# Designs tried in a protein design run: designed miniproteins, single chains, continued (4). Part 77

Each design is a single chain, and the fold is of that chain. pLDDT is the mean over its residues in the fold that is shown.

## One batch from the design tools (miniprotein)

Design m14677
Fold by ESMFold2-Fast:
Structure m14677 (fold): chain A 58 residues (1-58)
Amino acid sequence: SRVEEAERAAAGAVLGKQEGDEARAREYATRFSELAGLSEEDALDPAKAREALRALGG
């Protein structure tokens, strides 16, 4: 589902950042922005990302 894909993309961005893999983090953040209908800047904001995931799931 779109929600599950968005959650995986958001998780991939966080994991990539934690592992220091900036290229992977940006790739997943871009996918998340597309799935959630956010700008890339908003997709990288944890609070806005959380709200977008909640909106997709609720």
Scores: mean pLDDT 77

Design m14678
Fold by ESMFold2-Fast:
Structure m14678 (fold): chain A 69 residues (1-69)
Amino acid sequence: SKREIAIETARQLMELGVGSVAATEIALLLVRSDLSLQEIRELSREVLKMAEQGASEQELLDFVRERLR
């Protein structure tokens, strides 16, 4: 489900050093989106890749917000 993907994304973001507030906000944005399950999986993968490459919490949030517009 979208909720399960969002929760797992937040967990992996926190494991990568992203703060719980930012990780939770990203998860909520994913759950509340009109995106399909496949699109949520793709966006989750992109966000996690950005975090692994050292993107800031603000860059991650801005990226997700832009992709949901």
Scores: mean pLDDT 87

Design m14679
Fold by ESMFold2-Fast:
Structure m14679 (fold): chain A 67 residues (1-67)
Amino acid sequence: SPLQQRIQKLQQIIRDLQADIARLEEMYNDPSLSETMKLLFQTFAGSSRHLRERLQQQLAELQQQLQ
């Protein structure tokens, strides 16, 4: 169904975003980073986590519509 295809696409976007967040978290744990770069990567990781939470909420709503 079109709804099932939308769910699958959103699940893939969430997986890709989770991988990007993991990479950012690895980057800001580098002890050679300046405090400015560390703060920047931490800020991007935080914003990306909030986006992931919103997309997960949208996914849950779409899954409820499928039932």
Scores: mean pLDDT 87

Design m14680
Fold by ESMFold2-Fast:
Structure m14680 (fold): chain A 71 residues (1-71)
Amino acid sequence: KKAIETYERVVDALMKRLGLKELKPGSEDERKVVQELIRRRIEAAGLTPEEAFRFNRVLTDEELDAIINYP
């Protein structure tokens, strides 16, 4: 439960700082960058690295938009 909340907070913070919206959400390049940074943050925060697997595939605009706007 707390892991999910922390994961979403980390993802949101990273996406805001990276300006992923400028990289065209869902692109392979954006996915790789987000995946690497999220993986690092997830491990550092004590979350499961499995959460990073969500970014191992091309994300939809809806998924990215939900993460970016979810504080």
Scores: mean pLDDT 49

Design m14681
Fold by ESMFold2-Fast:
Parts: C-alpha cells; structure tokens; sequence
Structure m14681 (fold): chain A 69 residues (1-69)
C-alpha cells in the first residue's frame, strides 16, 4: 500500500512537471517554473519516501505556470 502511494506520487510529480513544460514551450518566460517542477520530480524519483511532498510542490509550480500563461 505505501509502495503504491509512493509510486503514484512519483508519477504525479512527473505529470505536473510535464504540464509545466507544455506551458513553458509556448511561453519561454515560464522556464524557471518548469525547471523547479522538474527538479521536484527528480527529487521524488531519488527519494520516494518524500515523493508526496515533491508531487505537491510540482503541482503548485504547474498551477503558477497555468496562471501566468
């Protein structure tokens, strides 16, 4: 159960990083938000025990990219 939650959190962090990348490609000014979201995805992969925290942070960055788009 815990392992499944960690894996889903890693996948969620990756999803939010990809969403931030989608908006950054249309508006290069959003690159810093994508770079930070990607960093949190990489941290989630490196430390799955904190993946839920990193997924939340990646989501916040993706939400900011959408609002600024």
Amino acid sequence: EEEKKKQEAINEAGYWADLARYYYKKHPELKPLYDEALKFYQEAVNDPSKAEEYAKRAKELADEAIKKY
Scores: mean pLDDT 83

Design m14682
Fold by ESMFold2-Fast:
Structure m14682 (fold): chain A 89 residues (1-89)
Amino acid sequence: MEELEKGSKLAIKIYEELKKNTPKEILEKAEELMEEKLEELKKLMEEKGIKIELSPIVEEGVKKRAFIEALIEVLPGETEKKAEEIYKK
C-alpha cells in the first residue's frame, strides 16, 4: 500500500510537469487515448473477476500513469525524455 501510494504520487508529479509543458491539442489526443486504455483495463479486470478497492491517491495515480503512457505514444521520445528528467530529480 505504502509503495503504491509513493508510486502514485510520483505519477501525479510527472503528469503535472508534462501537462504544464504540452500543447492543448496534444493533451486532448493523449486524454482520448488514456480513456481507451482505462476502458481496456476495466474490461480485463471484469473478465478476470478482479475487484480491487483502490485508495483515492492510488486510483488517481493509475489514471495519471495511463495518461503518461498515452502521451508517450502521441509524442514518443520527447515525453519519455521529460518523464525521465522528472523521475531522476
Scores: mean pLDDT 72

Design m14683
Fold by ESMFold2-Fast:
Structure m14683 (fold): chain A 84 residues (1-84)
Amino acid sequence: MIEVEVTVTFEEIDEEKKEIVISRMEAVADVSGAEVEIEVEEKDGKTIVRARFSGVTEKGVELIEKAMKEISEETGAETEIKVE
């Protein structure tokens, strides 16, 4: 099983965008059968959402990558994906 860490960074404090990101991370975890732990940090006028997906399959990695691309395109957030 694969573990995937994702970081989504907004250059602003935006509660609605934060909630959208969290909701989408939880949704992709449910669809992929992975477990997800989400941590949110607001620092220096930035919103940082970190998620760790555990028990991910190879198809699950593709779903997570697609979800992160969609988040970046819809919100303008910077996204980083680390596969372990």
Scores: mean pLDDT 81

Design m14684
Fold by ESMFold2-Fast:
Parts: C-alpha cells; structure tokens; sequence
Structure m14684 (fold): chain A 57 residues (1-57)
C-alpha cells in the first residue's frame, strides 16, 4: 500500500535524498519541494497534509 509507505516516511522529521526521490517518482511532491527535502529541510504540517492527500488518489 503506497499510502502507508508515504505516511511512514512523513513521520520522520527530515527525509534522506532517496526518500525524497521516492516521493517525487510517485508524483506526490514537486521538483522544487524534492530539492528542498534532499537538502534536509523539515516538512511543515501543511505540506505533509498536501503530500498525503496526493498519495490517497
């Protein structure tokens, strides 16, 4: 279940580059957001909710 995999990743305070790329390949993050996540930027609550909504599809 892809939704559960995305939900588990979003429980982390930051993502690895591999995790950020995984979300990008799923189409749930933009290229700009992927680059920010690869640089170790933290996800705020609103951005996590937006990613989860896209993952529900």
Amino acid sequence: NLFLQVEELLRHPTLTPEEANFLFELGVVSVGLKEKLENGEELNFQTKEEILEKAKQ
Scores: mean pLDDT 80

Design m14685
Fold by ESMFold2-Fast:
Structure m14685 (fold): chain A 89 residues (1-89)
Amino acid sequence: MYVELSPHEHRVLALLFRDFRLPLPPPGRVSLEQLQQFLELLEAAGYTNLVPFLHGKPVDVSALSREELAEILEKVHEAILPQEPELAP
């Protein structure tokens, strides 16, 4: 299963997936498994405040609306990408 992405969403995910050493999403879409893994890696890395629904509970990415996914990616982009070097090692 795949989620449709805007060019902005794809760019954000591609940069973050690179930082978390995940396979880059193909243009225009991302797999639900890759999104789920990414959100769990954010929780493990201590970014739970940017993804508040991940505070110790599983998130069904497939149940999220496209608007909810876009909001999450915007918050992640604004808060995490400026500190990209800190996400390494």
Scores: mean pLDDT 61

Design m14686
Fold by ESMFold2-Fast:
Structure m14686 (fold): chain A 64 residues (1-64)
Amino acid sequence: AAALVAEGRRLVAEGIELARAGDLEGGQRKSTLGVTLLQEAGADEEAARLGAEARAAFQEVKDA
């Protein structure tokens, strides 16, 4: 459980970084995997929060 939560957090963060670096598709794919791992670990509130942060970052990139 703890390992899945740590990996999920890392993947969401990497996804946001990829999107801001110009790889929006890769960023979205990576963040989706991260959110899925958090949900599988039972960290539903954290998955929702980090998913919302990722979506906000992706919207910022799209609006630029």
Scores: mean pLDDT 83

Design m14687
Fold by ESMFold2-Fast:
Structure m14687 (fold): chain A 85 residues (1-85)
Amino acid sequence: SHMERLQAEIQQLLDQALAQGRRFAQAVLEDLGRARELWRQMQELLDQAIKKAGQLGPELAREMEARRRRLEREAAELVAAVRAR
């Protein structure tokens, strides 16, 4: 029950983070200020998901942190490419 609720909460946070990530990707070509705000919102949702994942175990927390680092790298590359334009 508690574990199932926690897993559902983690999935909801991940779904919300991915939605903000999609909005960020669309915005980065048009408005870098808006894109930065959307990126911060995605990071906040990912931080909450990582914290909840830690309650389930260290392996899941490490997996979530690795996913976050990859997304941060990809986002930084995308922003740099747009700024170089």
Scores: mean pLDDT 78

Design m14688
Fold by ESMFold2-Fast:
Formats: C-alpha cells, structure tokens, sequence
Structure m14688 (fold): chain A 85 residues (1-85)
C-alpha cells in the first residue's frame, strides 16, 4: 500500500528532523535509501515509488534549508541522488 509507505516514511523523516543529531541523520538517510531501493525493485509501478521518495527528499531539503539543519539537508540530498540514479 503506497499510501501507508508514504505516511510511514514522512513520519519517520519528520521525527528524525525534529530530534536530529549527526548519527540520526546518517542512520535515517541510509534506511530511507535502502527502503527506496527494495520497494522500487518489488513495485509494479517503480515510477510512482520514485516520485514519492523524490517528493519527500525535496520537502526535507526545503525545511532543512529554512531551519539551517545541514545534516538533514545532506541526508535529503543523498536520498534524492539515490532516487535520480
């Protein structure tokens, strides 16, 4: 269920963003990339999975830039790079 995956990913990334330290940002970023690759590989519509993760990465970049959270921005960029690879 793509809707549940979107909600879970957004909640997880939002929570990490609020409580962020360098280790948390790296861990969340790595987990998000792993989840993206696994879900996309098994998806009937890989383009929809890509679009969903790209939206989250862009959302995080916007918020991180606004709030000066460099570690969140880095994690979001790494996810976006993985989505675009």
Amino acid sequence: DMKKIRLLLRETLQLAMEQLDLESAKEVGEAAISAYEQIRANASDPAQVRATYARFANFLLEVAEKEGKEEVAKAAQELLDAVNA
Scores: mean pLDDT 71

Design m14689
Fold by ESMFold2-Fast:
Structure m14689 (fold): chain A 93 residues (1-93)
Amino acid sequence: MRELLNRAIGLILRAIGLELEVRRLLAQPNPSRAELEALLAELERLRAEIEALIAEIEANPDPELEPLLELLRRTLREVEALIAELRARLAAL
């Protein structure tokens, strides 16, 4: 149980950090293509890790973990939105 909580907290903190980096970079008039591609790769890796943890929790459902599962699903949607924004910006370059 504590291991799952620690993994979830780590993924959520990574998502917050990457969101701040994306917002900062997209606020620039001429963002680096290399930086956009690097952030996209990190977000895609994070998405896969969040999906894997959600699947692990869903495979052994525990009512005590439902709030954590909801938070992870919300974080996943936020990460997917950031991926879409970065892809749109890369396509416009």
Scores: mean pLDDT 87

Design m14690
Fold by ESMFold2-Fast:
Structure m14690 (fold): chain A 88 residues (1-88)
Amino acid sequence: PLEPSPREHVEELHAKALEYAARGDTQRAVSLSVASSLLASSGGDNILAFQGLSDVNAAIAASTEDPAESAAFAAASQRAKALLEKLQ
């Protein structure tokens, strides 16, 4: 039996979020991304949290066919990236 570390669990949730984003399943992508980022933040890794949010929101923006939704998720990705830059 695998007992993943908190970091491994964050990375698994993030990978699944990116898979759902690529499939156009925006609701699941967002839910998994939020779960991953909250777990990373609870472990003190705000850099990992905001990097994950930036990456998933960018992936959703790239996969959606709605220009308004694409713009909204691109903006969310940029906000997460701005927070990440303040932590570096």
Scores: mean pLDDT 81

Design m14691
Fold by ESMFold2-Fast:
Structure m14691 (fold): chain A 69 residues (1-69)
Amino acid sequence: MEEKRKKEEVYEKARKLTEEDAQQYIDELTKQSPKLGQQAQQALELAKKSGYFEKLQEARGEQLYKELG
């Protein structure tokens, strides 16, 4: 039970961190350069729509889980 919960928690953290990190970076870019921020936002939305972002989150979660043992 503990291992299963920890694995799910790590995957959830990886998912949140990946989305929040990407969004915060885009928000900061938008403050400095609205055009670059808009382009980055479109790229993120395209990645989410194509399912690539979900695969990236899964890979990151798996790596974090391995690092924690």
Scores: mean pLDDT 69

Design m14692
Fold by ESMFold2-Fast:
Structure m14692 (fold): chain A 53 residues (1-53)
Amino acid sequence: SAELERRIAILQARVLALQSELYMAEKTGSLSQDEVDRIRAEIARLQEEIAQL
């Protein structure tokens, strides 16, 4: 459905944004390990949500 496709696209866009944030954070050393772990956990949660659609 169009609603399902839109939801997947939004979740994928959020995953890409978080992956970009993580990449920049690792490159600049701007985040603690705890903050990195939180971002990774959010990415995993979003990927799980996509997999269930």
Scores: mean pLDDT 87

Design m14693
Fold by ESMFold2-Fast:
Structure m14693 (fold): chain A 69 residues (1-69)
Amino acid sequence: MSPEEVAKLVNETTDIAVKVGLILLAIGLIEDGEVERAIAIMEAIIERSTDEEVRRLAQIALDAAREAA
């Protein structure tokens, strides 16, 4: 799944639990060594999401991914 596809799914979803799950999936990519992909997904979520809580969680995940890179 591309970062743009994940961001679109997050933006189209009204369920906060699903949005949080997608952010946790991005964090899992860091553990698998796909740090650049995790960064791209989280940046896309931040750019496209209008939900402040989702954006804040994505920012925390992005900061963790950038630390790992």
Scores: mean pLDDT 70

Design m14694
Fold by ESMFold2-Fast:
Structure m14694 (fold): chain A 77 residues (1-77)
Amino acid sequence: MAEEEKAIEHIRKAAEALQNGDSETAIKHGKEAVEELAKVDPAFAVSVARQLATAAERMGHPEVAAGLRKLADEIAA
């Protein structure tokens, strides 16, 4: 499914960016993954965004976490 394939690719790129310390690239791909998932399953997209935000915060990227939580709240509303 196209949205799932795009989401998986963006999740991979976000994870790679976080490992490399590239917070800007990580937030960009994280948001794109969540937005693609929201087109198919908004509840799952919210869950993924919150999980990614928690992971980013644990890795020392609170700005990435804040952006993802804000997006999750917007989708959940």
Scores: mean pLDDT 78

Design m14695
Fold by ESMFold2-Fast:
Structure m14695 (fold): chain A 107 residues (1-107)
Amino acid sequence: MEKEFEEAARKALELFKKLMENKDEKELQELQIKAREGLETGDLEGLAARVAMEMYQIKTKTAADTEYNKALEEALKTKEEQELLERIKRILETLHKGENPTPELFE
């Protein structure tokens, strides 16, 4: 499990960086579909896509009002990539359990 969550966190960060660079509307649509599938199945790749999409929306000020939006905002406050990866991993673990992340995850 640990390695799977670490890999999913790295994938989420890579997808987020790609979205920030390209802003490709087609890639955003594909990620939205994958994110929805991840929510329905608990698939780590789909959950990673969801986290990447939500982080992108927060950074671009296009974020929808979601239950974990505040948790993602807290995660994104760090400037250290390793700390960001650990925070993304905690978000993914919480989502995989079927729970919504909250800012308290990072206290």
Scores: mean pLDDT 70

Design m14696
Fold by ESMFold2-Fast:
Structure m14696 (fold): chain A 94 residues (1-94)
Amino acid sequence: SSLDERLANVLAVADEVAAALKNPEAKAIVQETRAYFEEAAKSLSDEEKEKALDMLGDFVTGALVASATLSDEQLLAYLQRLAEEFKKRLEELK
């Protein structure tokens, strides 16, 4: 389905972003957020999954842009905040 294709594509992009990150703590935050999404997606409806995918896409884009512009300390603080916001919004979909 088109949703399954979008799921596979967004997860693949998240993996690429994690692979591109040089800071191991930043890499771990992206990988943990991806894993959290995969687990949560098992209990979501198709409509909720589409919303969650858009949110994951925003997170991944934010991580990539931040990694190019911020210092390691700023990047870690930003990613931690972004990941916590993502997890909170994901819980609100249930």
Scores: mean pLDDT 86

Design m14697
Fold by ESMFold2-Fast:
Structure m14697 (fold): chain A 74 residues (1-74)
Amino acid sequence: KEALEAELAKLKEELKKLVGEVQAEVQKLYALLQAGKISQEEFNAKVQEIADKYLPKIEEIGARIKEIEAQLAA
Protein backbone atom coordinates (compact mmCIF):
# COMPACT_ATOMS: atom_id res chain seq x y z
CA LYS A 1 0.00 0.00 0.00
CA GLU A 2 2.55 2.65 1.14
CA ALA A 3 5.04 1.40 -1.50
CA LEU A 4 2.45 1.87 -4.28
CA GLU A 5 1.51 5.35 -2.99
CA ALA A 6 5.21 6.33 -2.85
CA GLU A 7 5.79 5.00 -6.39
CA LEU A 8 2.68 6.85 -7.64
CA ALA A 9 3.93 10.12 -6.10
CA LYS A 10 7.38 9.67 -7.71
CA LEU A 11 5.87 8.86 -11.12
CA LYS A 12 3.55 11.90 -10.97
CA GLU A 13 6.54 14.15 -10.14
CA GLU A 14 8.57 12.61 -13.00
CA LEU A 15 5.64 13.13 -15.40
CA LYS A 16 5.21 16.75 -14.22
CA LYS A 17 8.94 17.35 -14.79
CA LEU A 18 8.84 15.86 -18.31
CA VAL A 19 5.70 17.84 -19.25
CA GLY A 20 7.39 21.00 -17.93
CA GLU A 21 10.49 20.29 -20.05
CA VAL A 22 8.33 19.75 -23.17
CA GLN A 23 6.39 22.98 -22.52
CA ALA A 24 9.64 24.96 -22.00
CA GLU A 25 11.16 23.64 -25.27
CA VAL A 26 7.96 24.30 -27.26
CA GLN A 27 7.59 27.81 -25.77
CA LYS A 28 11.22 28.59 -26.73
CA LEU A 29 10.56 27.42 -30.31
CA TYR A 30 7.30 29.41 -30.44
CA ALA A 31 9.14 32.57 -29.31
CA LEU A 32 11.71 32.05 -32.10
CA LEU A 33 8.88 31.55 -34.62
CA GLN A 34 7.11 34.73 -33.42
CA ALA A 35 10.41 36.66 -33.73
CA GLY A 36 10.83 35.37 -37.32
CA LYS A 37 14.08 33.58 -36.42
CA ILE A 38 12.83 30.16 -37.58
CA SER A 39 10.38 29.11 -40.33
CA GLN A 40 7.03 27.39 -39.79
CA GLU A 41 8.51 24.22 -41.37
CA GLU A 42 11.51 24.34 -38.99
CA PHE A 43 9.15 24.88 -36.02
CA ASN A 44 7.02 21.87 -37.08
CA ALA A 45 10.13 19.69 -37.53
CA LYS A 46 11.54 20.61 -34.10
CA VAL A 47 8.17 20.07 -32.37
CA GLN A 48 8.08 16.59 -33.99
CA GLU A 49 11.61 15.89 -32.67
CA ILE A 50 10.45 16.86 -29.15
CA ALA A 51 7.39 14.57 -29.51
CA ASP A 52 9.55 11.65 -30.74
CA LYS A 53 11.94 12.16 -27.79
CA TYR A 54 9.38 12.55 -24.97
CA LEU A 55 6.16 10.70 -25.99
CA PRO A 56 7.45 7.11 -25.40
CA LYS A 57 8.61 7.99 -21.87
CA ILE A 58 5.43 9.96 -21.08
CA GLU A 59 3.28 7.02 -22.31
CA GLU A 60 5.32 4.55 -20.22
CA ILE A 61 4.93 6.65 -17.04
CA GLY A 62 1.23 7.31 -17.77
CA ALA A 63 0.53 3.59 -18.20
CA ARG A 64 2.24 2.79 -14.87
CA ILE A 65 0.30 5.58 -13.08
CA LYS A 66 -3.01 4.17 -14.41
CA GLU A 67 -2.00 0.66 -13.27
CA ILE A 68 -1.19 1.85 -9.72
CA GLU A 69 -4.34 4.03 -9.49
CA ALA A 70 -6.46 1.02 -10.56
CA GLN A 71 -4.82 -1.12 -7.83
CA LEU A 72 -5.39 1.59 -5.18
CA ALA A 73 -9.06 2.04 -6.27
CA ALA A 74 -9.82 -1.73 -5.96
Scores: mean pLDDT 83

Design m14698
Fold by ESMFold2-Fast:
Structure m14698 (fold): chain A 110 residues (1-110)
Amino acid sequence: RKRFPALKPVPLKHKPDPELQRQMSALFAAAGDGLYARKRYHLAGMFYTGAALLSPPEDKAALWEKAGDAYFQAGDYEESIKHYQESLALDPSNERARRNLEEAQALLAK
């Protein structure tokens, strides 16, 4: 199906405004929340991933967890596992993300 482009650095003449990036991250997260509520899980996961990439470091763990949740609900367990691992790398104390990671791994393994 759809492939995502490889993440590659694009040198810009000026640096993006960090506050604008935070606001864009919040908008992407809100869009993801709306899509998740409408059971558009795969698309919600894409928006949460975008939000995590634009977010400040302290918010990344929660946004990666939301992306993992969305892909889990979509039945995309491989993507769900990857996003939960990103969340747990930043916040290893998140028992909810850990339990959902273990469940996704069990479902993927048969």
Scores: mean pLDDT 82

Design m14699
Fold by ESMFold2-Fast:
Structure m14699 (fold): chain A 71 residues (1-71)
Amino acid sequence: DEKLEALREAIEQGILRADEWIEENSEKLEELLQWLQKAEQIAAEQTAANPIIEPLLEHFRKQKQEIQEKL
């Protein structure tokens, strides 16, 4: 399913982006958190229809939590 594949790819790229932004732009952590929150919502909406994205959603939530702890 092209729509699901595009969503998964965007989330994966976002995870890599988040790690990079944390290291280089600590002052922009709030902006990064907002982006992660939106991506998490999109992933959660798709999880009910496609269970294969569930581990990625959980990993995403964990990264968001770690960023909040770092703030």
Scores: mean pLDDT 61

Design m14700
Fold by ESMFold2-Fast:
Structure m14700 (fold): chain A 92 residues (1-92)
Amino acid sequence: AQANAAGQSADLSAGQSAQSDNGFQFSMQSGRARMQNNGHYYRLRAAAQPARVRVSSQSHQADRDSAPNQSWYAYASADGLAFSDRPPSGLV
C-alpha cells in the first residue's frame, strides 16, 4: 500500500507497508490499521483487534502497539520521529 499525499488513506494488514512523502515508512507487524496523511502528521487507527506497527525514518525506527480501535499519530519533531495519542495541535 502507498499513501503519500495529504488527505490520502491506506488500509494496512500484517505484512503490508505504506510509504510517505516525508520519508516515513509504516510496516504492519500484526493486526490491521487505517493510515491517513493530513499533510502535517499521520493518523493510524487499529481495527477491532490489537495492532503493532513499525514506523521508520532515515534516522529512527520504533514499534508502536495499538489497542482495538485505538488511534495514534506520528509526526516529525526536533527530536526526530514522535508519537501522540491525540492529534498534535501545533502541526495544523
Scores: mean pLDDT 69

Design m14701
Fold by ESMFold2-Fast:
Structure m14701 (fold): chain A 65 residues (1-65)
Amino acid sequence: MKELSDEEKIEVIKKLAQQAKDLLEQRGFSRDRIRAIVTDIAKEVAWSLGVEEKEMQKVVDEVLA
């Protein structure tokens, strides 16, 4: 019940956002820059996978919290 593909898509976005955040933090980027870059990456991935921007933004906010 419900397509597992949507859950997998959200998981991919979350994993990529987390990896980008961790890498940028290790490089000493500011929190504002990290948020901007992670959000941009997540938007591109969400668009490619057909995930709604609201769902993508929720994942990004959870990762950056």
Scores: mean pLDDT 79

Design m14702
Fold by ESMFold2-Fast:
Structure m14702 (fold): chain A 78 residues (1-78)
Amino acid sequence: GSVDIEEAARRLVPVVRALTEAEREEIERERARSTGAAREALDLLLRAIEAVERGAPEEEILRLLEEYLRAAREAAAA
């Protein structure tokens, strides 16, 4: 449910903050190789990473990660 997505997003915040440059580049390469729902999910993940890098409020980062998790769930179902 929505509470489960919100909790998962909160757990992802420290993971996204701890990403190395090499891990970010691998996500960008995976996005370039992806299509459809999978690409949409990775686009949202990269937007969350960019938000962290520019020091955006945690509420914005959480919203982007929640959107990523919903999109990733849709991609996994396809």
Scores: mean pLDDT 83

Design m14703
Fold by ESMFold2-Fast:
Structure m14703 (fold): chain A 61 residues (1-61)
Amino acid sequence: MTKEEVAELARKYAEELGLTPEQADMASGTARAALDNGIPPELGEEVARKAAESVALTDRL
């Protein structure tokens, strides 16, 4: 999975959670940053989900 695919997947997960487009963009950016910091692309799906969940948690608090 490419970094862009992971970023788009994070955005999609955030949108499916009912977050705003700005929050979906934050989830996308968070996923990109995780891969840039050395998380392997093989974990891209998990990274995308965790990024979306992290943004959702911040919104609910």
Scores: mean pLDDT 78

Design m14704
Fold by ESMFold2-Fast:
Structure m14704 (fold): chain A 61 residues (1-61)
Amino acid sequence: SVLSVEEIEAGLRTLAELHRDEPVAHQVTILRWAADEYIAAQPELAEAIRALLDRLVAEVR
């Protein structure tokens, strides 16, 4: 399926919310895994997805 960066952001933010009470290391691992899956599906969005991941990982800290 083709997803927009906005839809990918919503998906990653939903995962962050679902795991918000877990250890920081687990949250970061889950977000990195999900971002890598989105990049594998849509490599043309890799740079935007990595920038989004960096912002979300910073918010977990």
Scores: mean pLDDT 85

Design m14705
Fold by ESMFold2-Fast:
Structure m14705 (fold): chain A 75 residues (1-75)
Amino acid sequence: MEKALESAKKLLKKIFDYAVVGDKVIVLGVDEKGRYVVVILDKNGNVLEVKEFESGAEAFEYAAEQIKKLKEELE
C-alpha cells in the first residue's frame, strides 16, 4: 500500500481519495496539467492502469466502477 501511494504521488499533483481492494490500489486525483486521473496500482507500487478524464464526475464514476468490479472478483 505505502509503495502504491508513493508511486501515485509521482504521477499526480494532488490525490483526492484512494481505495484498497485485495492486492490493488485505486487512486483518484489530478495531474500537473489539471486533468482528473484514475491510477490503478498493485501493493508493490507497479502501475497497472492510468486513465485521464475531462471531468471529476467521470473520473469518480470510473473509480467507483473499478472498485466494484475488483470487489466482485475478490474471493
Scores: mean pLDDT 81

Design m14706
Fold by ESMFold2-Fast:
Structure m14706 (fold): chain A 77 residues (1-77)
Amino acid sequence: MSYAVLVTGLSEEEAKKLAEELREKGYSASVIGLDGPAVLVTGLSKEEAEELAKELREEGYEAEVMPLSEILERRKY
């Protein structure tokens, strides 16, 4: 089952830069709007998502792990 990491609390410039850095590392990262700029990383296993979120939190980002199905339900449409 696919998991995702959501990074919030970013400026638009920070979100774009983080998404580009994650894409260079081979992640599927996109900038999204959720009452503010955010970065969504998809196509991860549970373990990959937990490790990425932990790494991002160590760097000072607000990162959350969630199932891809739950993101689709929480998404503003």
Scores: mean pLDDT 77

Design m14707
Fold by ESMFold2-Fast:
Structure m14707 (fold): chain A 65 residues (1-65)
Amino acid sequence: MQRIVIESTLTVSSDDAQIKKIEEQARKAREGLEAAGYEAEVKIEVTKNPDGKSTVNVTVEIVKK
């Protein structure tokens, strides 16, 4: 079983619109991969930084059957 992990880290202002856009794109990507016969899991973690910005970590794990 072959596993591929893609991790992306973004720093954004306190406006949550960018985070919501990332969540929507991640959902569509997972659905597309599942439709193609792959197993995919998407994890999004948001951390508020002391400087008023947010760090968004997106992890996409793809498993070939």
Scores: mean pLDDT 72

Design m14708
Fold by ESMFold2-Fast:
Structure m14708 (fold): chain A 85 residues (1-85)
Amino acid sequence: MELLEEAEKALEEGNIEEAEKKVIEAGRKLSKDPALQQKVLEAVGKAIEAGREAAKDPSKSEEEVAKVALKVLIKELKKIVEEKE
């Protein structure tokens, strides 16, 4: 999925806002398929948990916490795309 590839590239370039936009768009597109909706929700849950764990480290900035959560979300959504084919 091009959106996930664009999101990963934006995140690697430090463009958190663009990465978030592309990830949200990819998640919405995948969620239109009822067979994938539950897997997308699980992927979001894993990303939220990863962000919470990262936030326990007081040395990490909000941007660093967001990057951790977005990396997990992109990874999990990519797995869903690979498994559907």
Scores: mean pLDDT 81

Design m14709
Fold by ESMFold2-Fast:
Structure m14709 (fold): chain A 71 residues (1-71)
Amino acid sequence: REEEIERAEKEIREYLEKNGALHLWTDEQIRRRAERRVEAKEIKSRLDEAEKTGNKQALDDEIAAERMARA
């Protein structure tokens, strides 16, 4: 997970640098964006896998429980 966040962070930095906007974003803002990107990808991957295996209900329950535990 940390490695995926770091990769996303590098991609965001490269994009901002190419557009000359890197100096307008703080390291914290880039980090938060990377975290949200990885989290969204994680959820999408889990949903795609559940659709493939037919375990959609069990996955929805897991995601709900995980969100409650993290909150």
Scores: mean pLDDT 68

Design m14710
Fold by ESMFold2-Fast:
Structure m14710 (fold): chain A 69 residues (1-69)
Amino acid sequence: AASAEEAQAGAERAGRAAAEGDGEKGKLLWVQSGINGGAATEGAIEAGERAAAEGNSTLTGSYAVVSAS
């Protein structure tokens, strides 16, 4: 719902900033956060994997930042 949309919008902004500097680091943080995370991170992992499969590195980086935050 609204909280999920807000989280995704924030993640997209953070992901764009990471992509400008280093999208590779964004993806790495997402993987590390997923390994260490809980139920909320499980959702981010699944969404990130799907985004990566679709070739959307910005969304992948965004989920990394949300998971790390």
Scores: mean pLDDT 49

Design m14711
Fold by ESMFold2-Fast:
Structure m14711 (fold): chain A 84 residues (1-84)
Amino acid sequence: SHIARGAALLAEAGRAADAGDYARAAELAIRAAEEYLRAGDTEGARAALELARALVDRLSKEDPERAEELRERLEALEERVREA
């Protein structure tokens, strides 16, 4: 299910963040939000986007160009969740 996939992606995001791979962690959290949104779980999507936002902000200190790319994708998903 999309909810189970979202949960698995969030767990992977946490492990990537623990390893210091904030780019991978942010990408996984964004993908989790996409899966929750596909399931119609707007609260799950919102929680995943909050995590993604924190990870992108952390990434911006190390890789501002990659952070900007991910921020654009994150902002588009935040808009979709607001409209849901």
Scores: mean pLDDT 87

Design m14712
Fold by ESMFold2-Fast:
Structure m14712 (fold): chain A 71 residues (1-71)
Amino acid sequence: MKKEFLEALYNLVAKGDPKSREFLKNELGLSDEDLKHIVSGNLEPVLDKLVEKSGLSREEIEKALKEGLAE
C-alpha cells in the first residue's frame, strides 16, 4: 500500500495520469482542490493530509512530489 501511494503521487505529478488521480481520490479521500494543490506544486496545504491518510512520512511524500514536478 505505501509504495502504491508514492507511485501514484509521482505518476500524477510527472505524467498527469488519470488512473493515479482517481486512485488517490478514492483511497486517500483527496478532494479536487487537494489534487489541484499537488499538481500546481503548492504542497504545504495538502502535505499533512497526505501524511495522515497514507501513513507515509513527510520526507517520502515531498521527495516523490519533487521528483515528479521536476520531470
Scores: mean pLDDT 78

Design m14713
Fold by ESMFold2-Fast:
Structure m14713 (fold): chain A 89 residues (1-89)
Amino acid sequence: SMEEILAALEAKIAELRERVEAGEISRDEGVDEFVKFLARLLGSDSELAEAALLTVERVVKESEEKGWSDRELFDRILEELRRLFAEKA
């Protein structure tokens, strides 16, 4: 269900954010792991997967332009994906 997908995304964002903040992985490695997770999670819905991946790419680019922290980046990725999925519900 969409609620189960959102719960999985929230858990993965929280995990990756904590690992990046702890210095276990880089910001770029955290984003790459999230993109791979997202593609696997949504792989049965090619249109939703494409829209979600484009959303992550856009947020990452905006974070570089605006100088967001690692926490702000990961929190904004989750926020924008929640908005996307609400529009597709």
Scores: mean pLDDT 85

